Designed miniproteins, single chains, continued (2). Designs and how they scored, part 47

Each design is a single chain, and the fold is of that chain. pLDDT is the mean over its residues in the fold that is shown.

## One batch from the design tools (miniprotein)

Design m5614
Fold by ESMFold2-Fast:
Structure m5614 (fold): chain A 65 residues (1-65)
Amino acid sequence: SEKSMIVNPSKPDFVNEVRKFFGLSKDYTGKLDIFVDGVRFPNLDDALTYMATKGKPEMKVTLKL
């Protein structure tokens, strides 16, 4: 399945917001197929680092599991 959301990485709780929206457990650290503004990442940590580095007020996140 595939889901997409728009998120603001400047918000202090954006990581939990992303996890809740995609139905991931709070402690999920497994492999993901995640896209941020069309850029593919194999795990959440890499995607979060990318979002923080870009500093955009809105970013599109898409998850494929």
Scores: mean pLDDT 75

Design m5615
Fold by ESMFold2-Fast:
Structure m5615 (fold): chain A 84 residues (1-84)
Amino acid sequence: MEEKVKELLKKFEEAFETLEKLLDEAVKKGDVEKTKQIVEGFKRVGGSFVNLFNSIDKEVGKKVEEKVKEKIAEFQKKADAVAA
């Protein structure tokens, strides 16, 4: 169980890092449609990880949910800056 949690945390961090890089590139290019698509991708990926962690360890899942909400708010702010 502990090893699976560690592997999932690493995959979660890598997935969010990859999406953040894509978001930053889209923001730099002023691509409003792509920034919206990437933020929606964050919401879907984040929700999937929260569900997966909750099925393994509810305490870890709760912490992941908090981090997902925080990161989505951060990424939405970046996307909104391009749309304005």
Scores: mean pLDDT 79

Design m5616
Fold by ESMFold2-Fast:
Structure m5616 (fold): chain A 70 residues (1-70)
Amino acid sequence: LDDKNPYSLIDEVAKELGKKLSKEERDELIKKATEKLGLKDVAELFEVMSDPSKEELKKKFYEVLKELLK
């Protein structure tokens, strides 16, 4: 699994919370999390995930995913 891929992080968070997501639910989550992080689109999220200096934004993304999956 690519640790820089936002979908891999969504799968890990869903597994931690005991939830199983469809492809459509994962796409919706990534879109909502992107908006909550103040990013314009999913492409900016991929840029953040590829940047090792953006560790704080990655942590915030993780927390937003946990909130959205409740």
Scores: mean pLDDT 74

Design m5617
Fold by ESMFold2-Fast:
Structure m5617 (fold): chain A 86 residues (1-86)
Amino acid sequence: SSEIQELARRLLEALRARDAAAIAELTAKLMEILGIDPKTYVPGELPPLEELENLSQEELARLLVDYVSLRRLDEAIAVAELIVRR
């Protein structure tokens, strides 16, 4: 999805800048387009980084939300970069 790519690009910039307000806003928008309810949200299982290129755009976007929610910012950056370069 082009909207997922654009949100991932903006979120990547915010993550690199350590802009907490932008990270929160862009993550909320990503959750909305993925149909994730923040009140019932539970992070999924985290795959090894070498397996990320086998995931769909929607799976990568959900994983990006998981890494941000767990404050694993380096892994969040890696996932966002993968979404953007596709």
Scores: mean pLDDT 82

Design m5618
Fold by ESMFold2-Fast:
Structure m5618 (fold): chain A 58 residues (1-58)
Amino acid sequence: SMEEKIEEARRIVLEAGGTQLVADMAVRDGIEYAKEQGVDPGEAALELARKAAETLRK
């Protein structure tokens, strides 16, 4: 479900060493992108979370 994907997106950021703020920002930005593009908000949140996690793991 969308909620499960959003929870996973937050967890991805937090496990990579991100703060709750960074996790919430990735989810929010993903949902906003999804609204603009007409794509799945859960998938968009996951993609942004993975990108944030890559930056944090440097």
Scores: mean pLDDT 82

Design m5619
Fold by ESMFold2-Fast:
Structure m5619 (fold): chain A 92 residues (1-92)
Amino acid sequence: LAERAIEAARASAEAYAAGDLERAAALEEEAVRLLRELKETAPEEEVRRVHAEMVLIAATAVKELAEKAGDEETAAAAEAQIAKARALIAEL
């Protein structure tokens, strides 16, 4: 489940970067669904790690696109999420 959730998040980020917003949204919903299933079967620490990795993947894609578009406010918000996700992963 963990690997499938992370892979769905990566596929969503790739679709988002390619401008396929419909596919990105569908894959994000799949990643969230898999994370919910993981919460029923895995230790809390593993669930937090997987969630943080998913946030890092999504926020990185958002930041890169926002920077290319000149949206400094969205890029800064994404960078803050990246920092929080990295800090959480380092503690787990």
Scores: mean pLDDT 82

Design m5620
Fold by ESMFold2-Fast:
Structure m5620 (fold): chain A 87 residues (1-87)
Amino acid sequence: MTEEQEKRYKEVLEKLGLTEDELARITGVSKETVRNALLGTDLSEEAVRLGKLIQQLLLGKSVDEIAEATGLPREVVERVKEAIEKK
């Protein structure tokens, strides 16, 4: 990872108010997958889904819109939004 990619990655997480650990735990994927999804370097279904989740969260979409766009269970999306709101 370049220094610029690392900075961008940290800025996205700070903007969301989430840590890599929290996002990995809530979504049930590895920290590696979270990092790769944020960098757009992993084309796996899990990484693409996480990338969509982050994009929809940054756009301020509702739980329903995020669940539909990502295919994640509503409960998972709600837990991610609650984690953001607590920070």
Scores: mean pLDDT 74

Design m5621
Fold by ESMFold2-Fast:
Structure m5621 (fold): chain A 77 residues (1-77)
Amino acid sequence: DEDAREALRLVAEAAEAAAAGDDARAQALLEELAATASEEGQRAALEAVARGAERAAGSDDEREAARAVAEVAREML
């Protein structure tokens, strides 16, 4: 499942950048994901984001939501 692993790595790195406040890097990595991810990779990325959002549910802190997405994406790798 190489396509899913590549997409999850990009999601993890983008979310880590966002959590650290590097929004420009996070955007660039998400644009790379959108341009290069296969259908399988897109599904894996969406799953990681959905699970991360559930973990951070009730928080108004975008950095906390990004951290949760990064943690889930790394757990799925």
Scores: mean pLDDT 81

Design m5622
Fold by ESMFold2-Fast:
Structure m5622 (fold): chain A 97 residues (1-97)
Amino acid sequence: EKQKILDEAVKAGSEAINALDRKAREAEQRGDLETAERYRKASTEVANHLRQARKAGEEGNYEEAAKHLRKASQVARDAGLTEYAEKIEKYAEELEK
């Protein structure tokens, strides 16, 4: 059950990464290079935390996995992806039960 919750959290995080990559491309097309770089950095940070969460889950350390999911959620929230951030946070909370 916890592995299934983690898989759903990673799926939500991957959707957030796709949204950030699209926002970065759109910003670049508008000539807003600062905003594009900000979204690319957020995408990379979310991807890094999802990788760490998966690794922790493979080791059976769901507490550590949840911590990385919360960090991914915070990065998404700071980038303006509030709905994705809330979804990832809820999965992190469920994973700790």
Scores: mean pLDDT 89

Design m5623
Fold by ESMFold2-Fast:
Structure m5623 (fold): chain A 70 residues (1-70)
Amino acid sequence: SLEDKYRQLLEEAKKKIKELIDNGASRDDILNVIAQAARKAVEAGLTREQVMDLVRELLKEYDKLIKEKK
């Protein structure tokens, strides 16, 4: 289902973002992961609303993880 695909892409991207932050990756590296997740979501047939939600959730995760490192 598209819901299952959304969850899969969200969780995979969150794991990658956490690993990259833990390894001192740049903001541009994180934004590239988010962009790739959005492309995969579009290719998988997710709605515009679902793609926008995915991007927002990944940006929230990034902000949260950066604040936890301060």
Scores: mean pLDDT 85

Design m5624
Fold by ESMFold2-Fast:
Structure m5624 (fold): chain A 75 residues (1-75)
Amino acid sequence: MSLRERAIELIERLKELLKKAKEKGLISEEQYERAVKLLDETEKLIKAGKLSDEEIQGLIEALEKLIADLEKKLA
């Protein structure tokens, strides 16, 4: 799997977790919409080839941390 494919997979996973967090009342509708918009814009940059491999690797690490933190809060 490429770094770009991995980053996109993690973005989609984070969006699903954010939706669950909103449904549980852990985040507001406004917070959810802002987060999804930022993730959509990030995915567009990845698909357009605007990020270096180093930037994508840093993004993957940040996404994995956010996913782990959010999964813990949803448990």
Scores: mean pLDDT 85

Design m5625
Fold by ESMFold2-Fast:
Structure m5625 (fold): chain A 83 residues (1-83)
Amino acid sequence: MKEAEEAAERGLEAARRVSELAEKLSGRGKLMAGVAGGVSEIAASVGKLSKDAELAEKAARFAEEVGRAIEEGGGEAAERAAG
């Protein structure tokens, strides 16, 4: 439980950071909005499945990878990862 809760918390923070970045990067609004939505949905799913620590950790890592892809300007790759 504790590990799942910790991973879920990481996922939520990653989703929040992605949403904040999307707000600041208006130039890529379309792609950034889609990716931010996907990351937020994953974080919510992790919260619902908090009993599964392994799944929660995978979701948190995925959210972090999406954030990294956005920073590199890989909007298309990040969008595919979110979908």
Scores: mean pLDDT 58

Design m5626
Fold by ESMFold2-Fast:
Structure m5626 (fold): chain A 95 residues (1-95)
Amino acid sequence: SEAIEEARRYIEKARKALKEGNYEGALQYADKALQALAPLVQQLSPEDQARLRELMAEFYARAKKAYEQNDWKGLAQAALELAERVLRLVEESLA
């Protein structure tokens, strides 16, 4: 899928940015990966939509803690992990 390939490229850019200490760049690339997947996540079954909500809830909990601690690296890691897990969910559900 074109959307899946685009998301994969953004995830790779996010990983590189994170490795280089560019946490803002990592966050922006993770967000772009999620935006690329948005049309596909709308096609998920109700059960997979519930799994997506669990992933989002876990991300928000981690993001809140990172924000309170001024842990931009932790925030970027959480965002990248969310993007990777959403990509996996989409690939497994819509394959």
Scores: mean pLDDT 89

Design m5627
Fold by ESMFold2-Fast:
Structure m5627 (fold): chain A 106 residues (1-106)
Amino acid sequence: MEKFKVTEEEVKEVLEEIKATHNPSEEFQKKLEEAAKKVLGKEAIILSDEEIRELIEKLAKENNAEAPETITDTAEINVIAYLYSKEKKLSPLEALILGLIALKRR
């Protein structure tokens, strides 16, 4: 896996996209900005297609479901967010922001 440090520019871009797409409340925007500050300067990983596939299959087995044959952007974001939430003990919003930044780097 490839590692990179999260930049302020990447955090701003992801926050602007979330705000534009979901039109969140002022309270939710404040929570997003707090999560973004905690993510800034953290080390993120880029997963290979094989690593993503293995994690999707593992999650499918844990949920007694079948893994999809094709990796979608949504499945990749969910896998990355899950990995960061579990391994680095990040909040769900912090994991989501890191996952979106990692997806853009691929």
Scores: mean pLDDT 66

Design m5628
Fold by ESMFold2-Fast:
Structure m5628 (fold): chain A 59 residues (1-59)
Amino acid sequence: SKTRQEVYDIGLLLNELSLEQSFKSGDELLKALEQRLLEQGVSRKSIKELFDQLRSRPK
């Protein structure tokens, strides 16, 4: 879908990807996340905005 909803659900998507793929590095996880978002029709700009938010907001 063409969606801000999927951007909103990124935390859940990251968990799902981590469990499904057994990633060992954050770089692999981020690459998989970007791929998933692109497949879901999320724009590259939205992906960049999301990643910027994640970088600015520490866990």
Scores: mean pLDDT 62

Design m5629
Fold by ESMFold2-Fast:
Structure m5629 (fold): chain A 55 residues (1-55)
Amino acid sequence: SKKEKAEKWIKENVEKAKENFFEFIKEVAEYAGIDLSDPEERAWLIQKVEEIAPP
């Protein structure tokens, strides 16, 4: 699923999240096909990145 794809990529690229959090969110969304204009998908992705690679 796109959520599984996003979570795997986040775990493999945690250092990028610490360099630029919002750019990282955009890159994960593009990679996994997550729609950042959807409030539910956006909120899920932000929360998941914060859990795995807190700012």
Scores: mean pLDDT 79

Design m5630
Fold by ESMFold2-Fast:
Structure m5630 (fold): chain A 64 residues (1-64)
Amino acid sequence: SMDEEALRLGERLVAGLREGLKHHGELALRIASRDLGLPLSVIRRALAGDREAVLTLGRAVLAR
């Protein structure tokens, strides 16, 4: 389903964001917020394992 595809994309994005945080700190989150058109609060919730926030990240990628 589209939601399963969005969840997989969101999980991959979260993994990439965790790696970006190690190298660039909070700048990685601000870039993701800008590029996805999502507030930092949603990105932080996804990093904390909020499934709905992870879905929101994936849906944002699919809408590009």
Scores: mean pLDDT 86

Design m5631
Fold by ESMFold2-Fast:
Structure m5631 (fold): chain A 83 residues (1-83)
Amino acid sequence: MPLSPEEQENMRRLSEAYMHRDARLLSELLGIPVPTARRLLDALHESPPGEQGLVLRQLGRALTEGKRKAQELARRILEEHEL
């Protein structure tokens, strides 16, 4: 298996939130406010396709390490996209 079961489940849920633009699901998953989750989804959809996949994998790994790590990464993504 290329990813741990926990990382795979986190990636599946992140991909679900991303594909459906579900800000509430992303908010609950990362522990961030819904407006912040919406901005993060918008930033991801505006990114190049290859970069989107990398960012989702980084978020999945960070979330497996802890919500705080995922929140820090989400903030950095938003800073880079000025959203």
Scores: mean pLDDT 77

Design m5632
Fold by ESMFold2-Fast:
Structure m5632 (fold): chain A 84 residues (1-84)
Amino acid sequence: SSVSPEEAQAFALEVLRKSMEVVEKALEEYKKDPNNKKAVLEAEIALGMALIALGVARVLGGRPTPEQLRMLEEMRRAVEELKK
């Protein structure tokens, strides 16, 4: 099976975008109910999936774009806000 570095990068970007949607929704739900531990868990899992996707893309010869790195940093900050 042949996944090109470009395909791996594209897939990692898709996972990262989906993960950001989950984190943003979790942050919105947390603002309505700060005791919503499910939202915190979902956001942490989404961040973990984004990190795995970027790591796999890197192993396959892909390099993170500045956009992907900014998205990852935004997700990390949002997850830290949820953990307050």
Scores: mean pLDDT 82

Design m5633
Fold by ESMFold2-Fast:
Structure m5633 (fold): chain A 111 residues (1-111)
Amino acid sequence: MERVKELVENKDYYSLGKLYAEVLLKVARGEEVDPELLKALNKAVLEFFDKYSEYSEVITLFRRAIFYLLLGDIESAVRYAREALRLAREKKAPQELIDLIEGFLDVLESQ
């Protein structure tokens, strides 16, 4: 919980995206994850989606990446995360949203 709070307070959304992908990969693999960390991450990402709701198409693609990752389909998760990042850049979305998606994608592509 403290780690997630520090990342949000420091506006380090790239590292937040990385941490979220790492934790969701563990969940998909059936590995132990601190439930409080997962709740804090889900809350932070949901609040972030609510903040940037005008970028609904980007958020929809990124949400698809999250669900495919939870299903263990890393290939589809990478595909949708890449499309979300591409669209975010084309729409000139806030750097915070771009950073979150990029951090998430970088972890998936390193698998």
Scores: mean pLDDT 88

Design m5634
Fold by ESMFold2-Fast:
Structure m5634 (fold): chain A 73 residues (1-73)
Amino acid sequence: ASALARRLGTLSLEDIRALLRAAGVPEEYVEPAARTLHENRETIRDAADIALALRRAGVPAEYWGPAVRALLA
């Protein structure tokens, strides 16, 4: 089973928002990104799935790497 899916499954929506802010994601993208990640938490298996969710939420590509690292830390 994916360690990422387990980690995301234990994070609240508030935890995801805090991690995205800590990663430097601009406030306008934090809420849509956090919702997309939280709604899809059971289907996310790896870092690529997280990046895809961020892309679907409209987060610019320069923030995907920092956000993935913050969510995995």
Scores: mean pLDDT 79

Design m5635
Fold by ESMFold2-Fast:
Structure m5635 (fold): chain A 104 residues (1-104)
Amino acid sequence: SKKDEILELVDKIIELAKEIQRLAREHGVEPLVRVAQGIIDEAKRIKEAIQAGNYDEALREVDRAISGAEAAKQLAEQYGLPRIVELANEIIELFKKIKEILKS
C-alpha cells in the first residue's frame, strides 16, 4: 500500500541518519551528531503522522525534513566529510520520494 511504501522509506532514512551519527562521532563533529538526531526525530514524526492517517501533517513535516537534511549536507561539506555528504543526499532523495507519494 501507499502507507506501507512510505513507512519503508522512513525506516531507510532512520538507518541512514544513524550511519551519519556514527561517522560524525568517529570524526568528533558534534554539530553533525545533533543534526542527524534532528533527521531521526523528524522521520519518526512523519512515521507517526502516516500511522495516524494525518497525511497533511506528514507532508508539512517532510518539507521541514528536506531542509534539515540539506543543512546536514552543507555542514558535512564544510567539515570535508564526503561519505556523510553522500548519505545526506540519499536522505534528501528519499524524503522527496515520500513527498511525491503523499501528493499522488
Scores: mean pLDDT 90

Design m5636
Fold by ESMFold2-Fast:
Structure m5636 (fold): chain A 95 residues (1-95)
Amino acid sequence: DEERLLEAVEREIREEAERLGIPVEVLREALANASVLGAEILRRAAERVAREKETELARKALATAEATLWLNTNDLPDEKKREKLKEMYERVKAE
């Protein structure tokens, strides 16, 4: 997921620029000419994406499992099943 990695890199660049008190454009030019610093930013961005993917996948898996269990174990009319499904997703997202 190249797009997520690029967004994470941009986020790390913005955060580092704010920490250093310099304009983002200045840091981008410095990174283009400093391979070691560029590699460190890329490594941090990759670790962020990996953590976000694991958390998001775990959250989605839990929401799906909860929804499936609820729909299969409760004898509710379709309209009430839709309401309960929405409630379950909102509850899992809040946890």
Scores: mean pLDDT 61

Design m5637
Fold by ESMFold2-Fast:
Parts: C-alpha cells; sequence; structure tokens
Structure m5637 (fold): chain A 86 residues (1-86)
C-alpha cells in the first residue's frame, strides 16, 4: 500500500523533526500499562494525550491524504496493540 507506506514515512520524519520520539513512546507505554491494570481514568488521559500529540505532529505533513493515512495507520496499530491485552 503506497499511501500507507508514504504516511508512515512522513509521520516518522515529522516525529523525528519535532523531537517527539521519546514522548510518544512514553505516552504509549503508560497507556498500555493503565489499560492492562484496568485504570480507566489514567488510560483515557494517556490515550487522549497520545492522540493530541499525534495530531499536532501530523499537522506538519503537507499532503492531507498522506497525513490522514499516517494517522489512520498509527491508530490501527495502537488499537491492535490494545486488543492484544485481552
Amino acid sequence: DPLRQAGLAALSAAVRAAGKETEIAKLFIQMMIAKNLGLEEEYQYYRDKLDALLEEVAAGIPDPAVRQAALDYFRESVDRALAALK
């Protein structure tokens, strides 16, 4: 899927350019821990922060189709990871 590959590459470049790699990783890990422990308020807080940061970083991607593909790809990956927690 060329559009998904372009989206992933653009998002990775935008995250690196913004210096947000560590922050995204921390938010993702905290979200996963909260979900696994059944801490619904903490889970929602980290999920919302992660989504907001991704929207902010993705706003730097000039092509709207590539931007949307990047966000969709990442959100699908997050949802698959959350589903794996049972």
Scores: mean pLDDT 84

Design m5638
Fold by ESMFold2-Fast:
Structure m5638 (fold): chain A 88 residues (1-88)
Amino acid sequence: SREEVLEIAEEIIKLLEEYKPTLPPEAQKVVDSLIESIKEALEDESLSENELRLFIESSVTALEMYFWTANIEAPELLERLRELVERL
């Protein structure tokens, strides 16, 4: 349901905020941008439930790709994000 997607998105934001202080400054900026993007998507009434799921999944994939490219080690954060995305 849309309510379940919103709940999972809130858990993702909380997880990102919890791990942000453990990351390098450049990664913290990327995480801040991701949190803002997710919040904006949650406020966008034009997005369907499926579009919102796909946006969240794509956003997590983009963060994983960024960490890989930037050689940033955050395996616990990425594993927990994947677990939340699987619940979508």
Scores: mean pLDDT 86

Design m5639
Fold by ESMFold2-Fast:
Structure m5639 (fold): chain A 62 residues (1-62)
Amino acid sequence: MDEFYEELKRLALKMGVSPEKAEELAREGVEIYQELLEKGFDEGTARIAAYFYVLAKIVEEE
């Protein structure tokens, strides 16, 4: 799980988001990932959904 958090945080930082906002978005993405796994979605689908969420939030905030 920590690996995925760092991956999402790096994604946000590369997209020009502040470190504080990148940490916030990475945490939210990991929460979505975990909730989807709990609901029976496969890891790949959960990862894609979390990535989409983080990217959508970056575009929305811009």
Scores: mean pLDDT 80

Design m5640
Fold by ESMFold2-Fast:
Order: structure tokens, then sequence, then C-alpha cells
Structure m5640 (fold): chain A 94 residues (1-94)
């Protein structure tokens, strides 16, 4: 399954695909939870980049920006999300 398809399933709430992602990533997620907070953050970002890839990250960013417009999301929330997307892109590009 391509990362773009995984991101699309997450956006649409496709439970079957979400269950597959959860099952595939569960062991790695449990390992990350045992890490110190800073290491856990980096490992979680690497896992997300691996799951969604470049295309998935772009699709998620587009969807989030549309929701920010509709929901008038706080500026702080928008900035935190954009920083997360930038970090994910840096990981995918390396």
Amino acid sequence: MEGEERARALIAGDQATLDEIDAETRERAEEIEKMPPEEAEEAALELLAEIFGEGGIELMEKHAEERFKKEKAPKEVQEEFRRLIERLREIVEK
C-alpha cells in the first residue's frame, strides 16, 4: 500500500485500512513509548514518514489546511502542525 493511500484512508476514516496500519506499526509504536521523550518524538516522526511517505504527507497537509480555514483553528495549532509537516519532509528527503 502506498503512503498516499494510507493518508487518504486516515482522512476518510477507513477503519479496515486503519486497522492494518495499527497492526503493522503496533510493535514499533510500543518500542517508541518506552523511549525518553526526545528520542520518542524523533522515532515517532520517522515512523510516520515511513507510513505515509512524501505523497501521504502532502495529502495530509492539504487536508489540514482546508480544515484550518473551515474551523478557524488557533494560530498556535496551525504553526505546530506546519512544523510537524516540515520535520516529516526533512526525514523523507534524507
Scores: mean pLDDT 77

Design m5641
Fold by ESMFold2-Fast:
Structure m5641 (fold): chain A 61 residues (1-61)
Amino acid sequence: KITVDEALKSSYPSGVLTEEEAAALAEAANIPLVVTNPDGTIPVDELLAQIEAQVAAQRQA
């Protein structure tokens, strides 16, 4: 089984997701994501950090 990090880096080799791609992933995963770049993109590392933070928050809630 590949890790989420490996899966995202394989799917988005540019290292960033567009606003549309990030929104689609957020809706599918039921996780609120925040776009970090002023052009509406999100780096894969930021996306991974947000997913990890949301999972941790859901565990504590």
Scores: mean pLDDT 65

Design m5642
Fold by ESMFold2-Fast:
Structure m5642 (fold): chain A 80 residues (1-80)
Amino acid sequence: MEEEREKVGREARELGRRMGLDEAQVEAIERLARSLGYQGVPPELVLEAAREIARLVSEKGVPLAEAARRAATRALDAAS
């Protein structure tokens, strides 16, 4: 549902901000969260992917694009 996907996007955005990501990184995570939602990934797995991306970027120094690729693949596999 549109409302649910928008809520998940906002929660992913807030999670990124709380974990110290910059605004461009937060926007990228929000876009990925919406994309995963459109692909049928459940909200809980979308938020888990957002948290994993924020963790990889902020704690492990993984580039955002690589962290996003890893988390998206994991979420899509888990939703299958």
Scores: mean pLDDT 80

Design m5643
Fold by ESMFold2-Fast:
Structure m5643 (fold): chain A 75 residues (1-75)
Amino acid sequence: YNKVVLVCPDGSERTATTGAEAGAILRACGVAPDAPVLVLSADGTAVGFANTADSAGASACLNCKDGEKVEVLAS
């Protein structure tokens, strides 16, 4: 249902509609499985942190509103 925007470390934005797709995109961007990501709502409010190794965290982004962003933090 929801379309999540992923902001990769290279600054590119990619869209995902499933947690599995989000995980695949993050891996393709070179994000380590244990790297922290910041989940932002469409208005830029931080809604939490997800660990890319935690598939439940990646899937939780798809329960957010359409157009929400996941920003990878430098670690």
Scores: mean pLDDT 56

Design m5644
Fold by ESMFold2-Fast:
Structure m5644 (fold): chain A 90 residues (1-90)
Amino acid sequence: MKKVDDAIDNVGKATGNQDIKDQMMNMAKAVINGDSDSMAKYHQKLTKLLMSMKLTQDQQKAIRDAMDAIRDTAKDNGKQDSFDKGMKKR
């Protein structure tokens, strides 16, 4: 959790947007709990937020690094399938 928490905190600092940070934190919690439906819901909310914004390359990198940290945490906890299912559009 520390690596994913630090990466998500960095997204908040880079974007200045608490809603982006909150959606990513909710995705991380859903993934750890194996809740792919909640993960998908928060991912859709995050995607809508990001589509409404013009992000700098540094902000995009921070978001990507945090997504990678969430995925790595899912793998470490045996929840890779939950993460993958949550990322798919249905």
Scores: mean pLDDT 79

Design m5645
Fold by ESMFold2-Fast:
Structure m5645 (fold): chain A 96 residues (1-96)
Amino acid sequence: NAEKEELRKLRKEYIEAHDKYVELSKQETDLANKAAELAKRGDDVEGLKAYQTEIEKLQKERDEVRLKMLELAAKVHTEYPSMALFLKLEVERKKK
Protein backbone atom coordinates (compact mmCIF):
# COMPACT_ATOMS: atom_id res chain seq x y z
CA ASN A 1 0.00 0.00 0.00
CA ALA A 2 2.88 2.39 0.77
CA GLU A 3 4.26 1.83 -2.75
CA LYS A 4 0.87 2.71 -4.27
CA GLU A 5 0.73 5.96 -2.26
CA GLU A 6 4.27 6.93 -3.33
CA LEU A 7 3.50 6.19 -6.99
CA ARG A 8 0.27 8.21 -6.74
CA LYS A 9 2.18 11.18 -5.26
CA LEU A 10 4.86 11.09 -7.98
CA ARG A 11 2.19 10.85 -10.70
CA LYS A 12 0.29 13.80 -9.22
CA GLU A 13 3.46 15.93 -9.04
CA TYR A 14 4.30 15.09 -12.66
CA ILE A 15 0.78 15.88 -13.92
CA GLU A 16 0.83 19.23 -12.07
CA ALA A 17 4.24 20.11 -13.56
CA HIS A 18 3.11 19.02 -17.03
CA ASP A 19 -0.08 21.13 -16.82
CA LYS A 20 1.99 24.14 -15.71
CA TYR A 21 4.39 23.61 -18.65
CA VAL A 22 1.46 23.56 -21.12
CA GLU A 23 -0.03 26.74 -19.59
CA LEU A 24 3.31 28.59 -19.79
CA SER A 25 3.81 27.49 -23.42
CA LYS A 26 0.35 28.84 -24.33
CA GLN A 27 1.03 32.15 -22.56
CA GLU A 28 4.35 32.49 -24.44
CA THR A 29 2.60 31.91 -27.78
CA ASP A 30 -0.14 34.44 -26.93
CA LEU A 31 2.44 37.11 -25.97
CA ALA A 32 4.50 36.42 -29.11
CA ASN A 33 1.37 36.96 -31.24
CA LYS A 34 0.59 40.25 -29.42
CA ALA A 35 4.19 41.41 -29.90
CA ALA A 36 3.97 40.62 -33.63
CA GLU A 37 0.74 42.64 -33.95
CA LEU A 38 2.29 45.58 -32.09
CA ALA A 39 5.43 45.41 -34.29
CA LYS A 40 3.27 45.90 -37.42
CA ARG A 41 2.21 49.32 -36.04
CA GLY A 42 5.86 50.42 -35.91
CA ASP A 43 5.85 53.09 -33.17
CA ASP A 44 5.49 51.39 -29.74
CA VAL A 45 9.08 50.50 -28.79
CA GLU A 46 8.21 50.45 -25.05
CA GLY A 47 5.37 47.96 -25.60
CA LEU A 48 7.60 45.65 -27.65
CA LYS A 49 10.30 45.75 -24.96
CA ALA A 50 7.70 44.95 -22.27
CA TYR A 51 6.41 41.93 -24.23
CA GLN A 52 9.98 40.69 -24.79
CA THR A 53 10.66 40.91 -21.03
CA GLU A 54 7.46 38.95 -20.25
CA ILE A 55 8.32 36.29 -22.86
CA GLU A 56 11.80 35.86 -21.33
CA LYS A 57 10.27 35.41 -17.85
CA LEU A 58 7.85 32.77 -19.18
CA GLN A 59 10.71 30.94 -20.95
CA LYS A 60 12.67 30.83 -17.67
CA GLU A 61 9.65 29.48 -15.74
CA ARG A 62 9.01 26.90 -18.46
CA ASP A 63 12.64 25.71 -18.30
CA GLU A 64 12.38 25.37 -14.50
CA VAL A 65 9.16 23.33 -14.78
CA ARG A 66 10.72 21.15 -17.50
CA LEU A 67 13.73 20.46 -15.27
CA LYS A 68 11.37 19.41 -12.45
CA MET A 69 9.60 17.01 -14.84
CA LEU A 70 12.95 15.47 -15.83
CA GLU A 71 13.95 15.09 -12.15
CA LEU A 72 10.65 13.33 -11.38
CA ALA A 73 11.13 11.04 -14.40
CA ALA A 74 14.68 10.16 -13.26
CA LYS A 75 13.44 9.32 -9.74
CA VAL A 76 10.64 7.10 -11.08
CA HIS A 77 13.13 5.33 -13.41
CA THR A 78 14.98 3.93 -10.39
CA GLU A 79 11.96 2.64 -8.41
CA TYR A 80 9.06 2.24 -10.89
CA PRO A 81 10.26 1.18 -14.37
CA SER A 82 6.80 1.04 -16.01
CA MET A 83 5.93 4.56 -14.83
CA ALA A 84 9.42 5.77 -15.78
CA LEU A 85 8.80 4.67 -19.38
CA PHE A 86 5.45 6.51 -19.39
CA LEU A 87 7.02 9.72 -18.02
CA LYS A 88 9.94 9.48 -20.48
CA LEU A 89 7.49 9.27 -23.41
CA GLU A 90 5.55 12.27 -22.07
CA VAL A 91 8.74 14.35 -21.74
CA GLU A 92 9.90 13.37 -25.25
CA ARG A 93 6.46 14.32 -26.61
CA LYS A 94 6.71 17.84 -25.13
CA LYS A 95 10.35 18.45 -26.15
CA LYS A 96 11.02 18.88 -29.86
Scores: mean pLDDT 74

Design m5646
Fold by ESMFold2-Fast:
Structure m5646 (fold): chain A 73 residues (1-73)
Amino acid sequence: SMEEFRKLRKEAGEYGNKAKEYQKLADTLREMAEKNPEVREELQRLADTYEKLAKEYQNKMDELGKKIEEMQK
């Protein structure tokens, strides 16, 4: 149904937004690590954590995107 389609698109968009938010946090932490050698390792570990979260949400978005594509066939 069109309602089901719209719901899946909305959920995919929300996951995409979360992926972008976590990636931006990771990028910011990477930049801070370059400027602060004393805490570089700690900031890099935090960035790694946020990158993993970004990837998880990207994967959820991709899974929904695949379902949406199949509905359009």
Scores: mean pLDDT 87

Design m5647
Fold by ESMFold2-Fast:
Structure m5647 (fold): chain A 68 residues (1-68)
Amino acid sequence: SAEELLFRNEVRKATIEAYNKGGKEEAIKKSQEVGRKLAERFGLDPEEMEKKAKEYAENVIKRIEKEK
């Protein structure tokens, strides 16, 4: 769906930007904030989307770290 694609793109971008500025902890925090805001915008459960955003962000961070 367009909403899921937008969610993944926004969380990915925010995670990468925050990781470059403040590392893993800041990236996770920022991903949760973005996930919650998108959930509220789309009428989804903020807590569930915050959890999904964190899990997705952790996968994004693993890819960044694998690139050295």
Scores: mean pLDDT 83

Design m5648
Fold by ESMFold2-Fast:
Structure m5648 (fold): chain A 55 residues (1-55)
Amino acid sequence: SNKEKEIQKLRDEAARLVREGREKLATLPDSEREQFLKELNRKLAEIGDKIAELE
């Protein structure tokens, strides 16, 4: 269904954010890591909410 395709796209987006975020986190100074992780977690939560709305 169209809903299943949208959920899969959102899951793929979340997986990409985690992969790219992990790569970027490895290059950041310690002083910037906490704020970056908070922002990444916020974006992942927003995607999770969108998936929940579609389920």
Scores: mean pLDDT 86

